# Designs tried in a protein design run: designed miniproteins, single chains, continued (5). Part 89

Each design is a single chain, and the fold is of that chain. pLDDT is the mean over its residues in the fold that is shown.

## One batch from the design tools (miniprotein)

Design m19279
Fold by ESMFold2-Fast:
Structure m19279 (fold): chain A 84 residues (1-84)
Amino acid sequence: MEKEILELDEKAAEYGRKAIAALEAGNAEEARKYLEKAIELLRKAAELAAKKLEEQGKEELAKQVLEHAEKLIEAMRKAVEEAI
C-alpha cells in the first residue's frame, strides 16, 4: 500500500511537470489534459492513504489528508486556469 501510494504520487508529479511544460509552451489543451491526469492520480493516492489511516484508527488524520488533497487540487486548477 505505501509503495502504491508513492508510485501514484510520483506519476502525479510527472503529469504535473508535463502540465507546466505545456503551459510554458502555450499549449492550453495539453496543460489541462496533464493537469486532470495529475489530479486523478493525486486524489487516488490521498484516498488510499486515508483508507490506510482509517484502518489504523487514525480517522481524524485520514480526514485531514483528504481535505488537504482537495485544497491542493483547487489551488492547482486555479493556477492553471489563471495562467491560460
Scores: mean pLDDT 82

Design m19280
Fold by ESMFold2-Fast:
Structure m19280 (fold): chain A 83 residues (1-83)
Amino acid sequence: MFNNNDLSEIYKDLKLQIELAELYLKLKKEKVDPKEMAKKLEELRKKLSEEYENSDLKVTEEELKELEERYKKLKEEIEKFQE
């Protein structure tokens, strides 16, 4: 039971980071004003944190690995976009 909860918590945190990174990259590509970007990211972070904090998901290690790979690719795209 606890192992599934631990994986779920890690998955939720990582998914939150991915959703924020995807929105950041999208807004950056669309050349959205930095102040508006920060506001949208903060609103999304609060919303997703509340949703994911309260969800009881059965997450597998394989699903977590897929999410980790997605996050790695997003970080690489963001780094390329920053300079």
Scores: mean pLDDT 76

Design m19281
Fold by ESMFold2-Fast:
Structure m19281 (fold): chain A 73 residues (1-73)
Amino acid sequence: MSPAELLERLQALLARVHALPDEEARRRGLELATEANELLAQLSATTDPAEAAALLRRVEELVRELERLVEEA
């Protein structure tokens, strides 16, 4: 996914996390969303293609984990 698509997906998932009835799931979701947002900020600041690729992959992994958390709750 592009960084813009990941940001849009992350924002949609964050809204769903806030709506979760389980407090533990909400806390976990907020932690994942925070880490993903911080890495997206780093991605926008980097000029190294290899670093950008590694950051993008990590954000994609976090977004997938967050999607599973929200769908399983």
Scores: mean pLDDT 82

Design m19282
Fold by ESMFold2-Fast:
Structure m19282 (fold): chain A 76 residues (1-76)
Amino acid sequence: MEKVELSLEALRAIVELLRTHDLRSPEGQAALVETLRKHGVPEKLAERMAALFAGLTPEARDRVIRALEQEIADLE
């Protein structure tokens, strides 16, 4: 798989989407793909990442959010 390093701004945007959007919806999926692409993620990889996030349970989503928030704090 292609390795992409996400910026601090990209990580913050992903956390916001995970908190505010239902990623199983077409709107949430489109918002995540667009956000990832704006931060340099190739379209096909962005679509795969969006599908992965859509498959998260509420508990797994909360764990991912906490991990991303910790990564954001460490990069600040």
Scores: mean pLDDT 74

Design m19283
Fold by ESMFold2-Fast:
Structure m19283 (fold): chain A 60 residues (1-60)
Amino acid sequence: SELAEWIREQLAKHGLFVSLQTVEDMLEKDPSGAAIAALLRALGAEQSVIDEVQARARAA
């Protein structure tokens, strides 16, 4: 999905290199994106990126 690919790119920008399948699996287990948002926050992502993850997850 476009959301999973975008999240993978954000994680990679913060030094975490995971497969697209790993991101898809995380979204399947937590469709709200809260777990991914918490991970990005821990990696030092800006609040705007964190908010965008949760907004896109809600729209999906």
Scores: mean pLDDT 82

Design m19284
Fold by ESMFold2-Fast:
Structure m19284 (fold): chain A 61 residues (1-61)
Amino acid sequence: PSLEEIRERARRVALEAGWSEEAAEEAGDLTVWAVETKDEQAALERAKKLGEKYGKGVGAV
């Protein structure tokens, strides 16, 4: 899929999970960055920090 579609999907998933619009935007940005960088481990670490920042636990294990 296109980078725009990947970003939009990530935002929707975050919003559906009850995240704020700001958190959803960061999730989308993170996903696009991960695809561009091809560093999934770094992306997972950033996602974990995002979850802690917004008081939500890590979603899927």
Scores: mean pLDDT 69

Design m19285
Fold by ESMFold2-Fast:
Structure m19285 (fold): chain A 70 residues (1-70)
Amino acid sequence: ERFEEVRREALAAVEAIQKGDYETAIEHAKRVGELSGAKEYAEKAIEALKNGDGQTAMEYLAEAVRAAEP
């Protein structure tokens, strides 16, 4: 299911953020945007990660997941 894949990618991004691995988090955030169609939220999450703001990135990833909910 597409939503389950979005959730898995978002969880992987959050795990990478918690480890301080923002490069890996950006890769997973890109996949969230591709799968969910919520490109604006994914782009904002990626921008936050580039600025070292993991908290803001997690908030935008949560919005992208919500946008993908049936």
Scores: mean pLDDT 81

Design m19286
Fold by ESMFold2-Fast:
Structure m19286 (fold): chain A 79 residues (1-79)
Amino acid sequence: MSPELEKEVEDGVYEVAAAVLLVSARRIAENGGPKEELQKAVEELERLLEEAERKGLSEETIEAIREFLEEVRRLLEET
């Protein structure tokens, strides 16, 4: 793989992983919990954000993960 293609693939992988966590968190919240599973989703999104920042992924990918993390945090507070 070329370095540019590897970076593009990593950006996509992290964004998709974060989106999957958001979708899962929304489903958990719709079912009224448990809060522990929403907390795990928050922790996993925080881990993905830290890794994305450490790896120097695109600002667009980092911003998307931050937005998804904020949505899951709201779901946790509302549940």
Scores: mean pLDDT 81

Design m19287
Fold by ESMFold2-Fast:
Structure m19287 (fold): chain A 62 residues (1-62)
Amino acid sequence: SKREAGLKGIAYAIRGVGDYLEGNFEEAAKDFRLAAEWFEKSGDTVGAERYRKLAEELEKKA
């Protein structure tokens, strides 16, 4: 369901923030990529674009 997809997006976004705070930038980027995919599936195109850009920014540093 779209609600379940949105909740998965939020869960991966939280994991990405946690990994970022621990200095695990490669893992944070992967989590933000997954968050973007789930937000896209939920119909949240704004959230998807936001987390996609965050992942791309971290990938440039890895």
Scores: mean pLDDT 86

Design m19288
Fold by ESMFold2-Fast:
Order: sequence, then C-alpha cells, then structure tokens
Structure m19288 (fold): chain A 55 residues (1-55)
Amino acid sequence: SMEERRRRALEAAKQAMELEGMEPETVAKALARGLGLSLETALRIAEEAKRELEE
C-alpha cells in the first residue's frame, strides 16, 4: 500500500541521516529512485524525518 511504502521511506530516511549523515535532498533523490515516489513526495518525507530526528 502507499501508506506502508511511505512508512518504510520515512524509516529509511531516518537511518540514512543518522548513520551516514546524508542531507535531506540527497535522501529524497534516493527514495524517489528506490521506492518509485515522486521527488516532491520523497522530499517531504525526508524533511519529516529530519524534524523527527531533531526532537
């Protein structure tokens, strides 16, 4: 489902930022290619992941 794909993308983004120090834009491009998401959607997910990690 799209919701499951979005959840997986969010967790993957958090791990990429935590473990590899990747910037949100770089993570978004990787998620768009890997999960078939639009770049706009992937960027919003990466930004959400960054906000959650800042808490």
Scores: mean pLDDT 80

Design m19289
Fold by ESMFold2-Fast:
Structure m19289 (fold): chain A 65 residues (1-65)
Amino acid sequence: ADPALVEKVLALLEENPEGLSEKEIYDRLKDEGYSKQEVSDALKTLVGEGKALYDARTGKYVAVK
């Protein structure tokens, strides 16, 4: 994944402690030229690094502190 995009996605999750869905993250970043696939890859990187978790109850990703 693009390291700059990974940092942007993490910052968005930290700013939204209740969590954001992949679609909500994409909707916030699409005007900056990021694709759905790039957002998906960034989220997978953050989850793999232990910096984000997927909450199946809400369908949202949350930052890990």
Scores: mean pLDDT 82

Design m19290
Fold by ESMFold2-Fast:
Structure m19290 (fold): chain A 68 residues (1-68)
Amino acid sequence: SVQELVDQATEYGLKGQKAFDEGDYKKAAEYYRKAAELFREAASLGDEESYSFAAKVFEKKAKEAEKK
């Protein structure tokens, strides 16, 4: 369901934030990419544009972590 995808995406987003705070930028990027992927899946199921926006936010966070 869309709700399950959003919940899982949120969990990966939080894991990414923790990894980033620890200086583990590789893990942070990986978790942020997982979050973005799940939000994109939620958006593709015909839900609100907000899920596409959330996916872009986490894609940007992943790129920032990868540049470290």
Scores: mean pLDDT 86

Design m19291
Fold by ESMFold2-Fast:
Structure m19291 (fold): chain A 70 residues (1-70)
Amino acid sequence: MAMKELKKKIIEEVKAFADKVLEKRPEMSDEEILELARKITEQKTRKAKLSDEEKKEVIEEVEKYVKEKL
């Protein structure tokens, strides 16, 4: 239960971060924005002690969300 809620929390936090970056429309390429979102996700999942499988699921969901916004 706690781990599932933690994954959802991380996904929501990274999506909110990506939304702010996209709203600001920085002088960054789509690839740079995607890489930044990926790095933030990897940092948060590492601190949360998620398994490699869970990290992959979170990263894939974040990447899909960001790509749909680009």
Scores: mean pLDDT 75

Design m19292
Fold by ESMFold2-Fast:
Structure m19292 (fold): chain A 79 residues (1-79)
Amino acid sequence: SKEELLEELRRLKAEVLELKEQVKAGAPLEEAKARLDAILARLQALMQAHYDVIDEEILELLREIERLLREVGELMAKQ
């Protein structure tokens, strides 16, 4: 359902935010890359499972998550 997708995406966003703070704090790159890959795999699976309920609210949250993922990638590239 849309409610399930929103809840899962909010949890995923929180995980990306935590990963960003861990990378900023100097977490090992190998560990950070493994977490990033796991997050990306879960995001793809989640979107595929809920393709029929994607609307503007979901798209806005996805844009926020995409921006955070880009920020994490940039931080990892600088270390």
Scores: mean pLDDT 85

Design m19293
Fold by ESMFold2-Fast:
Structure m19293 (fold): chain A 89 residues (1-89)
Amino acid sequence: MSEEVLREVRRLLEEAERALAAGDYEAAVAHLERALDLLRDLPEAEALRERVAEIIAEATKIEELEEKQRFIAERVLEALREFVEEQEA
């Protein structure tokens, strides 16, 4: 992964974190979707994509839209943070 892509992913994670802190779960999910889109064709992100698919599948059990978006945002943010840490190691 290039330093440019990694920097942009970190920026989007910071924006998602601020949106979550503000209670804007829709904006948080949107920032995380953009980060995932940057990683979509990278082979090193395959395990991350599988984990995100599992998070989305678990979220289908949540009926309330805001709770669902919050669950997705919190879990995907955590997964992306772990991925970024691995790329820096």
Scores: mean pLDDT 84

Design m19294
Fold by ESMFold2-Fast:
Structure m19294 (fold): chain A 118 residues (1-118)
Amino acid sequence: SITLTESGGGTVAVGGSVTLTRKISGDVSGIAQLGWFSQAPGGPLEFVASIDMFTGETTYAPRVAGRATISYDAAAKTLTLNLTNLQPEDTATYYAYAVDLADFGKVYWGEGTELTVV
């Protein structure tokens, strides 16, 4: 019943910044965690960032620590990831996710947003 609608991405210059946005639709009252994974071309899914929905605690992967900011606007139901000082290794498809405890801990995934850093 949860859907994640994509926004942001595209081609960005090295050293630039990008904002990736996901509108969350459906009942969010059971959502415990929102976050982002990335998948480089031919690579594995890798954790990027998360936010705990009860505490607001944020967690960042070491490779993006100090360059990434994750936030959630409850009124707009919008999850945002801001990445600064982009590097070629940030080139990946970025997937937003939501963990729904009301749906037995089911993980909902967005369709992915492509980011190319040149």
Scores: mean pLDDT 85

Design m19296
Fold by ESMFold2-Fast:
Structure m19296 (fold): chain A 60 residues (1-60)
Amino acid sequence: MELTPEQRERARQLAREIAAGATSVDEAKVRIAKYVRDNIDKLTPAEIAEIGREALRLVE
């Protein structure tokens, strides 16, 4: 999936915020799911995928 540079940077910023309070991969998944559901109408599938990948990478 192709993201613009701006979308990619936004996804990375959101991933850092999601990861900031997570202490495990499972906790990060819960945070990602909540954020996606709260913002489903504002996010593309590509942005959702990028946020998830970066957040899980940061919690590792």
Scores: mean pLDDT 76

Design m19298
Fold by ESMFold2-Fast:
Structure m19298 (fold): chain A 60 residues (1-60)
Amino acid sequence: GYREEARRLLAPVTDPETGAAPAPVLRLAGLLVQLEAGFVKDDEEVKKEIERLREEIAKA
């Protein structure tokens, strides 16, 4: 599910001392959690933003 994907994204990049993670990873994780919780609709705009963030993370 989206929540499990968010957890996998955060785990390898979160600093264990500070809890800090790169901004695109935090944004994607937050958006995925909001989708699973039903706070955001699973629409075309949201899907495009998720794809954009995934591409940004992959290129970093």
Scores: mean pLDDT 69

Design m19299
Fold by ESMFold2-Fast:
Structure m19299 (fold): chain A 86 residues (1-86)
Amino acid sequence: SDEEIEELIKGLEDEDPEVRAKAALELGRYAVEGNTRAIEPLVKALRDEDERVREAAQRALVRVHLLGSEEVRAALAKALAETSGR
């Protein structure tokens, strides 16, 4: 649901890296299921301070690439291009 996705996006900003890593994995599930709004937060989590959060985001985005729809993969390509330009 939109409410759950918004809560998970906020979870990526939690002070506890374990909470942020769990949020990244759950957002990855929503992204694979077709929720494109989960993509940009996951791409930003690739630059997280904690290695566990970066690994969780990387694993989530790999699953999006392998299992996601064409629309979700297109959103991923766009987000990666936009974040690399800064």
Scores: mean pLDDT 83

Design m19300
Fold by ESMFold2-Fast:
Structure m19300 (fold): chain A 80 residues (1-80)
Amino acid sequence: MSLTEEQRRLAREIARELDLALLRHIADEVGLSVEELLALTPEVRARVRAALSKRYSAAGVESFLAEIETIRRNLEEERA
């Protein structure tokens, strides 16, 4: 009963922590702040692609960019 709801809540908390860790990791890899990364300007997106393509496939890089955009939208809804 309550265990399923508790497990879902914990999973959401873990997902949020992972999202923040991902943002910090990518920002550090690209040489940007998290705030700059979240701006997702065409220049920022190009720099992310250039930096991450050294370690990840093109599909993987686009997946990371989509993930960042999703996180940004969620944060905008929470803070805006």
Scores: mean pLDDT 76

Design m19301
Fold by ESMFold2-Fast:
Structure m19301 (fold): chain A 63 residues (1-63)
Amino acid sequence: MPISEEQRKILESRLPEAKKLIEEGNYEELDKLIEELAKETGLSKSAVRQYLFAEIAREKKKE
């Protein structure tokens, strides 16, 4: 799997924060969060960004 269970848990724990930043239009702060998560998980910034946006899109679709 391209994302480990531990990495997924870290990303999901910060997902509410990422969602709030996107809703507020704070893309500069969102980029900083993505950079922190990339360093913490060892994933690329692109992979982190893609994961967060995909999960937020799923939540919106469910609501």
Scores: mean pLDDT 78

Design m19302
Fold by ESMFold2-Fast:
Structure m19302 (fold): chain A 116 residues (1-116)
Amino acid sequence: MPPSAAEAAGAAGAYVTRFLGGELEASEEEERRMVEAIEWGVEHLETMSAGQQLTVLLGAAVLYRERGDEEGLRRVLELAERLGFAPVAEFARLVLEGAPEEELRERVAEILHVAR
């Protein structure tokens, strides 16, 4: 079945949590479903709240970084700039520029603090 906005945001949030050093217990099947939900979310941002859009784009940037998917990262950058999520756009740029993981984690933590 196609994912929902809530599933996409939840999957993206889980990837962000894992990136910040949290635990994500997921089977290969569950991880595949989470990836599909995040990718669906990037294509369907217009169906989402601003908070869900921010979470999906941030989670997608984390996912594409793990994959080394520079085209996916550029897509997140363009979408974040278009929607006015400047901190997420800057995060995607830092990933593309090869910034250290510690700096990227600090940036994600700052984004989550401001988004509360």
Scores: mean pLDDT 83

Design m19303
Fold by ESMFold2-Fast:
Structure m19303 (fold): chain A 68 residues (1-68)
Amino acid sequence: MEKAEELLRKGIEALRQGNYEEAVKYFEEAIKINPSARAYALLGQAYFNLGDDEKAEEYFVKAEKLRG
């Protein structure tokens, strides 16, 4: 499997555990390898859960732009 998919999987597990800061790190690493709409949406979700509404909105907008 591509390293990016492994990082997304780890980030999703961190979200499930409530480890939002850890999830952000995994999603940021995944984006560096393979920027995707899904990775940006997941990063937005992690920031939303952290209460950073500004960053959440920025990443949701990036995800939407990649979806077309």
Scores: mean pLDDT 84

Design m19304
Fold by ESMFold2-Fast:
Structure m19304 (fold): chain A 67 residues (1-67)
Amino acid sequence: GSLEEDLRNAEKGLELAKKEKSLTIAKAVLHELREILRQAEESGDEELIERARKLLEEAVKLVEELK
């Protein structure tokens, strides 16, 4: 898939982690977002980089809250 599709899937995963209060899902989404951000940075697409960074920040906060 595309990075945009990967970002949409990560966003859905993050919402699921919030709804279920699942540390396991939150950690999985965090791991995926780190890889997505790396690929976005390699692409040079500033809009994708910004979106990935915002979702990554949200995933980090959720993991900290659920610990």
Scores: mean pLDDT 86

Design m19305
Fold by ESMFold2-Fast:
Structure m19305 (fold): chain A 70 residues (1-70)
Amino acid sequence: GYDAAEALAAARAALAAAEAALKQGDTVSPRNHLEVAERYAAAASAAGADRAELDELGRRMQTLAKQLGL
């Protein structure tokens, strides 16, 4: 399984991909990337990732979800 740092990096990469795709007008892939980011954020939390880093990810995911009209 992923350690906390690997899971955080994967979550951030997926979230960045979602944000970039949305900026380009894609309405399909941002939802899939957000789902991937949520899974890795959960894995990072289970692995003992820093609370401040998890809170940052949570805020970014919440913002993106609102932008997607979820």
Scores: mean pLDDT 84

Design m19306
Fold by ESMFold2-Fast:
Structure m19306 (fold): chain A 83 residues (1-83)
Amino acid sequence: GLAEKAIELAEEALKLAKEALKKAETLQEINRAIGLILRSIGLIEEIETLKKKGELTDEKAKEYLREAEELVKRAKEELKRLE
């Protein structure tokens, strides 16, 4: 479903952000990578919490999917910048 896809994309963003952190050498690069890591973890935890509470609507799942897609995009852009 949409929630499962959002979690999968947020996990992809987390993996990419961790890779960016490994390549980061400046404080600004480190802070950007950590920010992406924290946002990705936060999104996964929020989706899982709402799912456990039975409060996850299709509308909310669509919002999380868009947010996860944006996180993947930002993580890929950060990793490319560090190439």
Scores: mean pLDDT 88

Design m19307
Fold by ESMFold2-Fast:
Structure m19307 (fold): chain A 101 residues (1-101)
Amino acid sequence: MGVSTILEGARPSTVAALIEAGFRLTPLSPAEGAARVAEIRANGTLVSEEVFEADAARGESELRVETYADAQDGDTETVVASVRRADGREAHALLTRAIEK
């Protein structure tokens, strides 16, 4: 199941929907998570990017889901789910799944 299909209608439960689809949440601190996301964006190969309309009633301005392939090991699918709030602050969830061969 593709990431776009998993997230269809699941905006409030994006992380839970990805976990149900077989992704594993990476247990990083907020600082480690921010650094890892920056590394993935710099070095990973972007496979897909989906931008969803944010829920203004929840103070969100953008929900962005980025799927990356590891540039050195194409066996892992990495998803960065980012919520940008109206005040400009971002929260990130990092999830990984093995690509079935």
Scores: mean pLDDT 63

Design m19308
Fold by ESMFold2-Fast:
Structure m19308 (fold): chain A 90 residues (1-90)
Amino acid sequence: SEIEALVRALTSPDPAARRAAGDALVEKIQKASPEEQERAVNLLIKALAESTDPAARQTLLEAADRISKHPNPLVAALAAMASAIGRLSL
């Protein structure tokens, strides 16, 4: 899925690719169904748990923080949890 590809791109060794993927993911989530939004947050949590690269982790945390400002309270709560898990794991 496009969301899976974007989350994967957030862990890219290329800083430009990570930034572009973050922007694209946030935009896509704003237009996505609640099911796709929840899926994206779950993928971010998984990527944060599996990533050991500080730059990739920072990009994942930035994406989670941006999504946590979404109007849907469930998506915002899941994204805030992803951000908290990522920060505590450092």
Scores: mean pLDDT 75

Design m19309
Fold by ESMFold2-Fast:
Structure m19309 (fold): chain A 73 residues (1-73)
Amino acid sequence: SIKTGLRAGELMKRAMEVALRAKRLGDEDLFKEAMELIDEMREAMAKGPTEEEVKELQERLKELEARLRELEA
């Protein structure tokens, strides 16, 4: 679905932001996890992601975004 692909693209942009900020903070573990999530998002987009796959990727992104917020607090 075009809508599912656009949603996955937005999640990838958010994951890139997490990776960039983690790198600036020197948190190598968070940076690595964000990059791994980006790779999984790229693979999902190449295959045509399902609604279920997008939800799973979104939940993992939310966990990384929460960890980033704790580091920036």
Scores: mean pLDDT 82

Design m19310
Fold by ESMFold2-Fast:
Structure m19310 (fold): chain A 64 residues (1-64)
Amino acid sequence: MTVVELKLDIPGASDAEAFRKYIDEHGNELSLQGSALAAEVSASTGIPAEDIDVVTVPAVPPQL
């Protein structure tokens, strides 16, 4: 299974808790963005979209 990162630059997400809250509040929107990214990667690489896992990550790592 191929893992692809969906990088998000979230205003005010200075830590992991703020990032998690954003994901929880925008789950449906992020799911659609992830599906679109998987489709683009599938089209460019030939890997079936069903074999692509999309993981949401902060564009800048949160300070722990």
Scores: mean pLDDT 70

Design m19311
Fold by ESMFold2-Fast:
Structure m19311 (fold): chain A 68 residues (1-68)
Amino acid sequence: MSEKLKEAIELLEEAAKRDPRVREILEKAIEYAKQKNLEKALSLLELVRDNPLVRELVLRAMELLKSL
């Protein structure tokens, strides 16, 4: 696994711990990222990017995934 992908997954796992309401969406995005389906992963992260509890972590993870 690339270092950037590993960091993105760790950020998303932390985000899922901060707000259980978005955990299912974040876990699905992590699954797609591990499958290298970055388009699906990013589309799911767009749905939660404006959540104030996870926004900073999600945006950083999206930047890392877009740079793969």
Scores: mean pLDDT 85

Design m19312
Fold by ESMFold2-Fast:
Structure m19312 (fold): chain A 55 residues (1-55)
Amino acid sequence: SMMEKLRRYIFERAEKLSDEEIETMIELSKKMAAQGNAFAEEMLRALQEYLKEKA
């Protein structure tokens, strides 16, 4: 699905970002997801999962 491709893309890009940059993206994604943005919801999920796996 398109959402699965988006999740994979986010994981690949997150690998190149600092932990601080990832936290910034999480905060922005939370704000956009609160407005009902489905892509932001998936981005938030993927970024949080990436940080948990890295920890």
Scores: mean pLDDT 80

Design m19313
Fold by ESMFold2-Fast:
Structure m19313 (fold): chain A 67 residues (1-67)
Amino acid sequence: LLEELKEIVEKYKDDPSRLALAISLFLMEKGISPQEAVDIARYALELLEKEGKTPEEVAEEIVNRIK
């Protein structure tokens, strides 16, 4: 879960629309509702773009939010 999210963030960090879609689809596959998945993806995008978080830190924040 953490490693998979880290890989998604690292792969798409320079393409925010692809990143948001990839995170949303991954979370929905793991049983998160579509609305929650989209909200978490937007949060992840803000952490990366506004706060300058690393892909690992962004992945950790996503895992903490879905617990």
Scores: mean pLDDT 81

Design m19314
Fold by ESMFold2-Fast:
Structure m19314 (fold): chain A 72 residues (1-72)
Amino acid sequence: SEIAELLRRAAESLRETHPEAAEVLERAAKMLEQGASPEEVVRFLREAARREPDPESALLLEIAAQEVERLA
C-alpha cells in the first residue's frame, strides 16, 4: 500500500524528534498492511491525536489522518 509506505516514511523521519508520534504512525501503517480500512486508520490516528499530550505530536497525527483520508 502506498499509504502504508508514506506512513512508515513519516514514522522514520520523526523517530528522533517525536518518538511517540512515530510509534503511532508505524502502528497505523501495520494496520493498513494487515487489511484495516483507511477509515479505521483515520479513526485510530484521530483518537491517538486526541490522547497525545504533546501539541506538536498531536498536530502531526492529525495531519497524517487528513492525508490518509485524502488519499483513500
Scores: mean pLDDT 87

Design m19315
Fold by ESMFold2-Fast:
Structure m19315 (fold): chain A 98 residues (1-98)
Amino acid sequence: SEEMDEYIDSAISLLRLTARRLEAAGHHDLAARLLEMARELEEAKKKKDYKKAIEILEETIAYLREVAPTLPPDLAAFVATVVDNLERYVKTIKELLE
């Protein structure tokens, strides 16, 4: 679905932006992990495996929720907004898949 692909592309872009901000702040391992998740999401999109894309997004959300409390307040707040946007994308993709 072109519409599902658009939401996945938005998620990939958001993860790459988040990784760059974390990298600039010295959180190199967290940035690398998010780039890996973005790559896996791009691969799932290429295969049109939307169920796998949802799985990757839900794993990414869980990971970000776990690490956010360990970050400085400004980065934690930013990651919280990222999680909120990813959750909206997951909800919309699930609705489009059904």
Scores: mean pLDDT 89

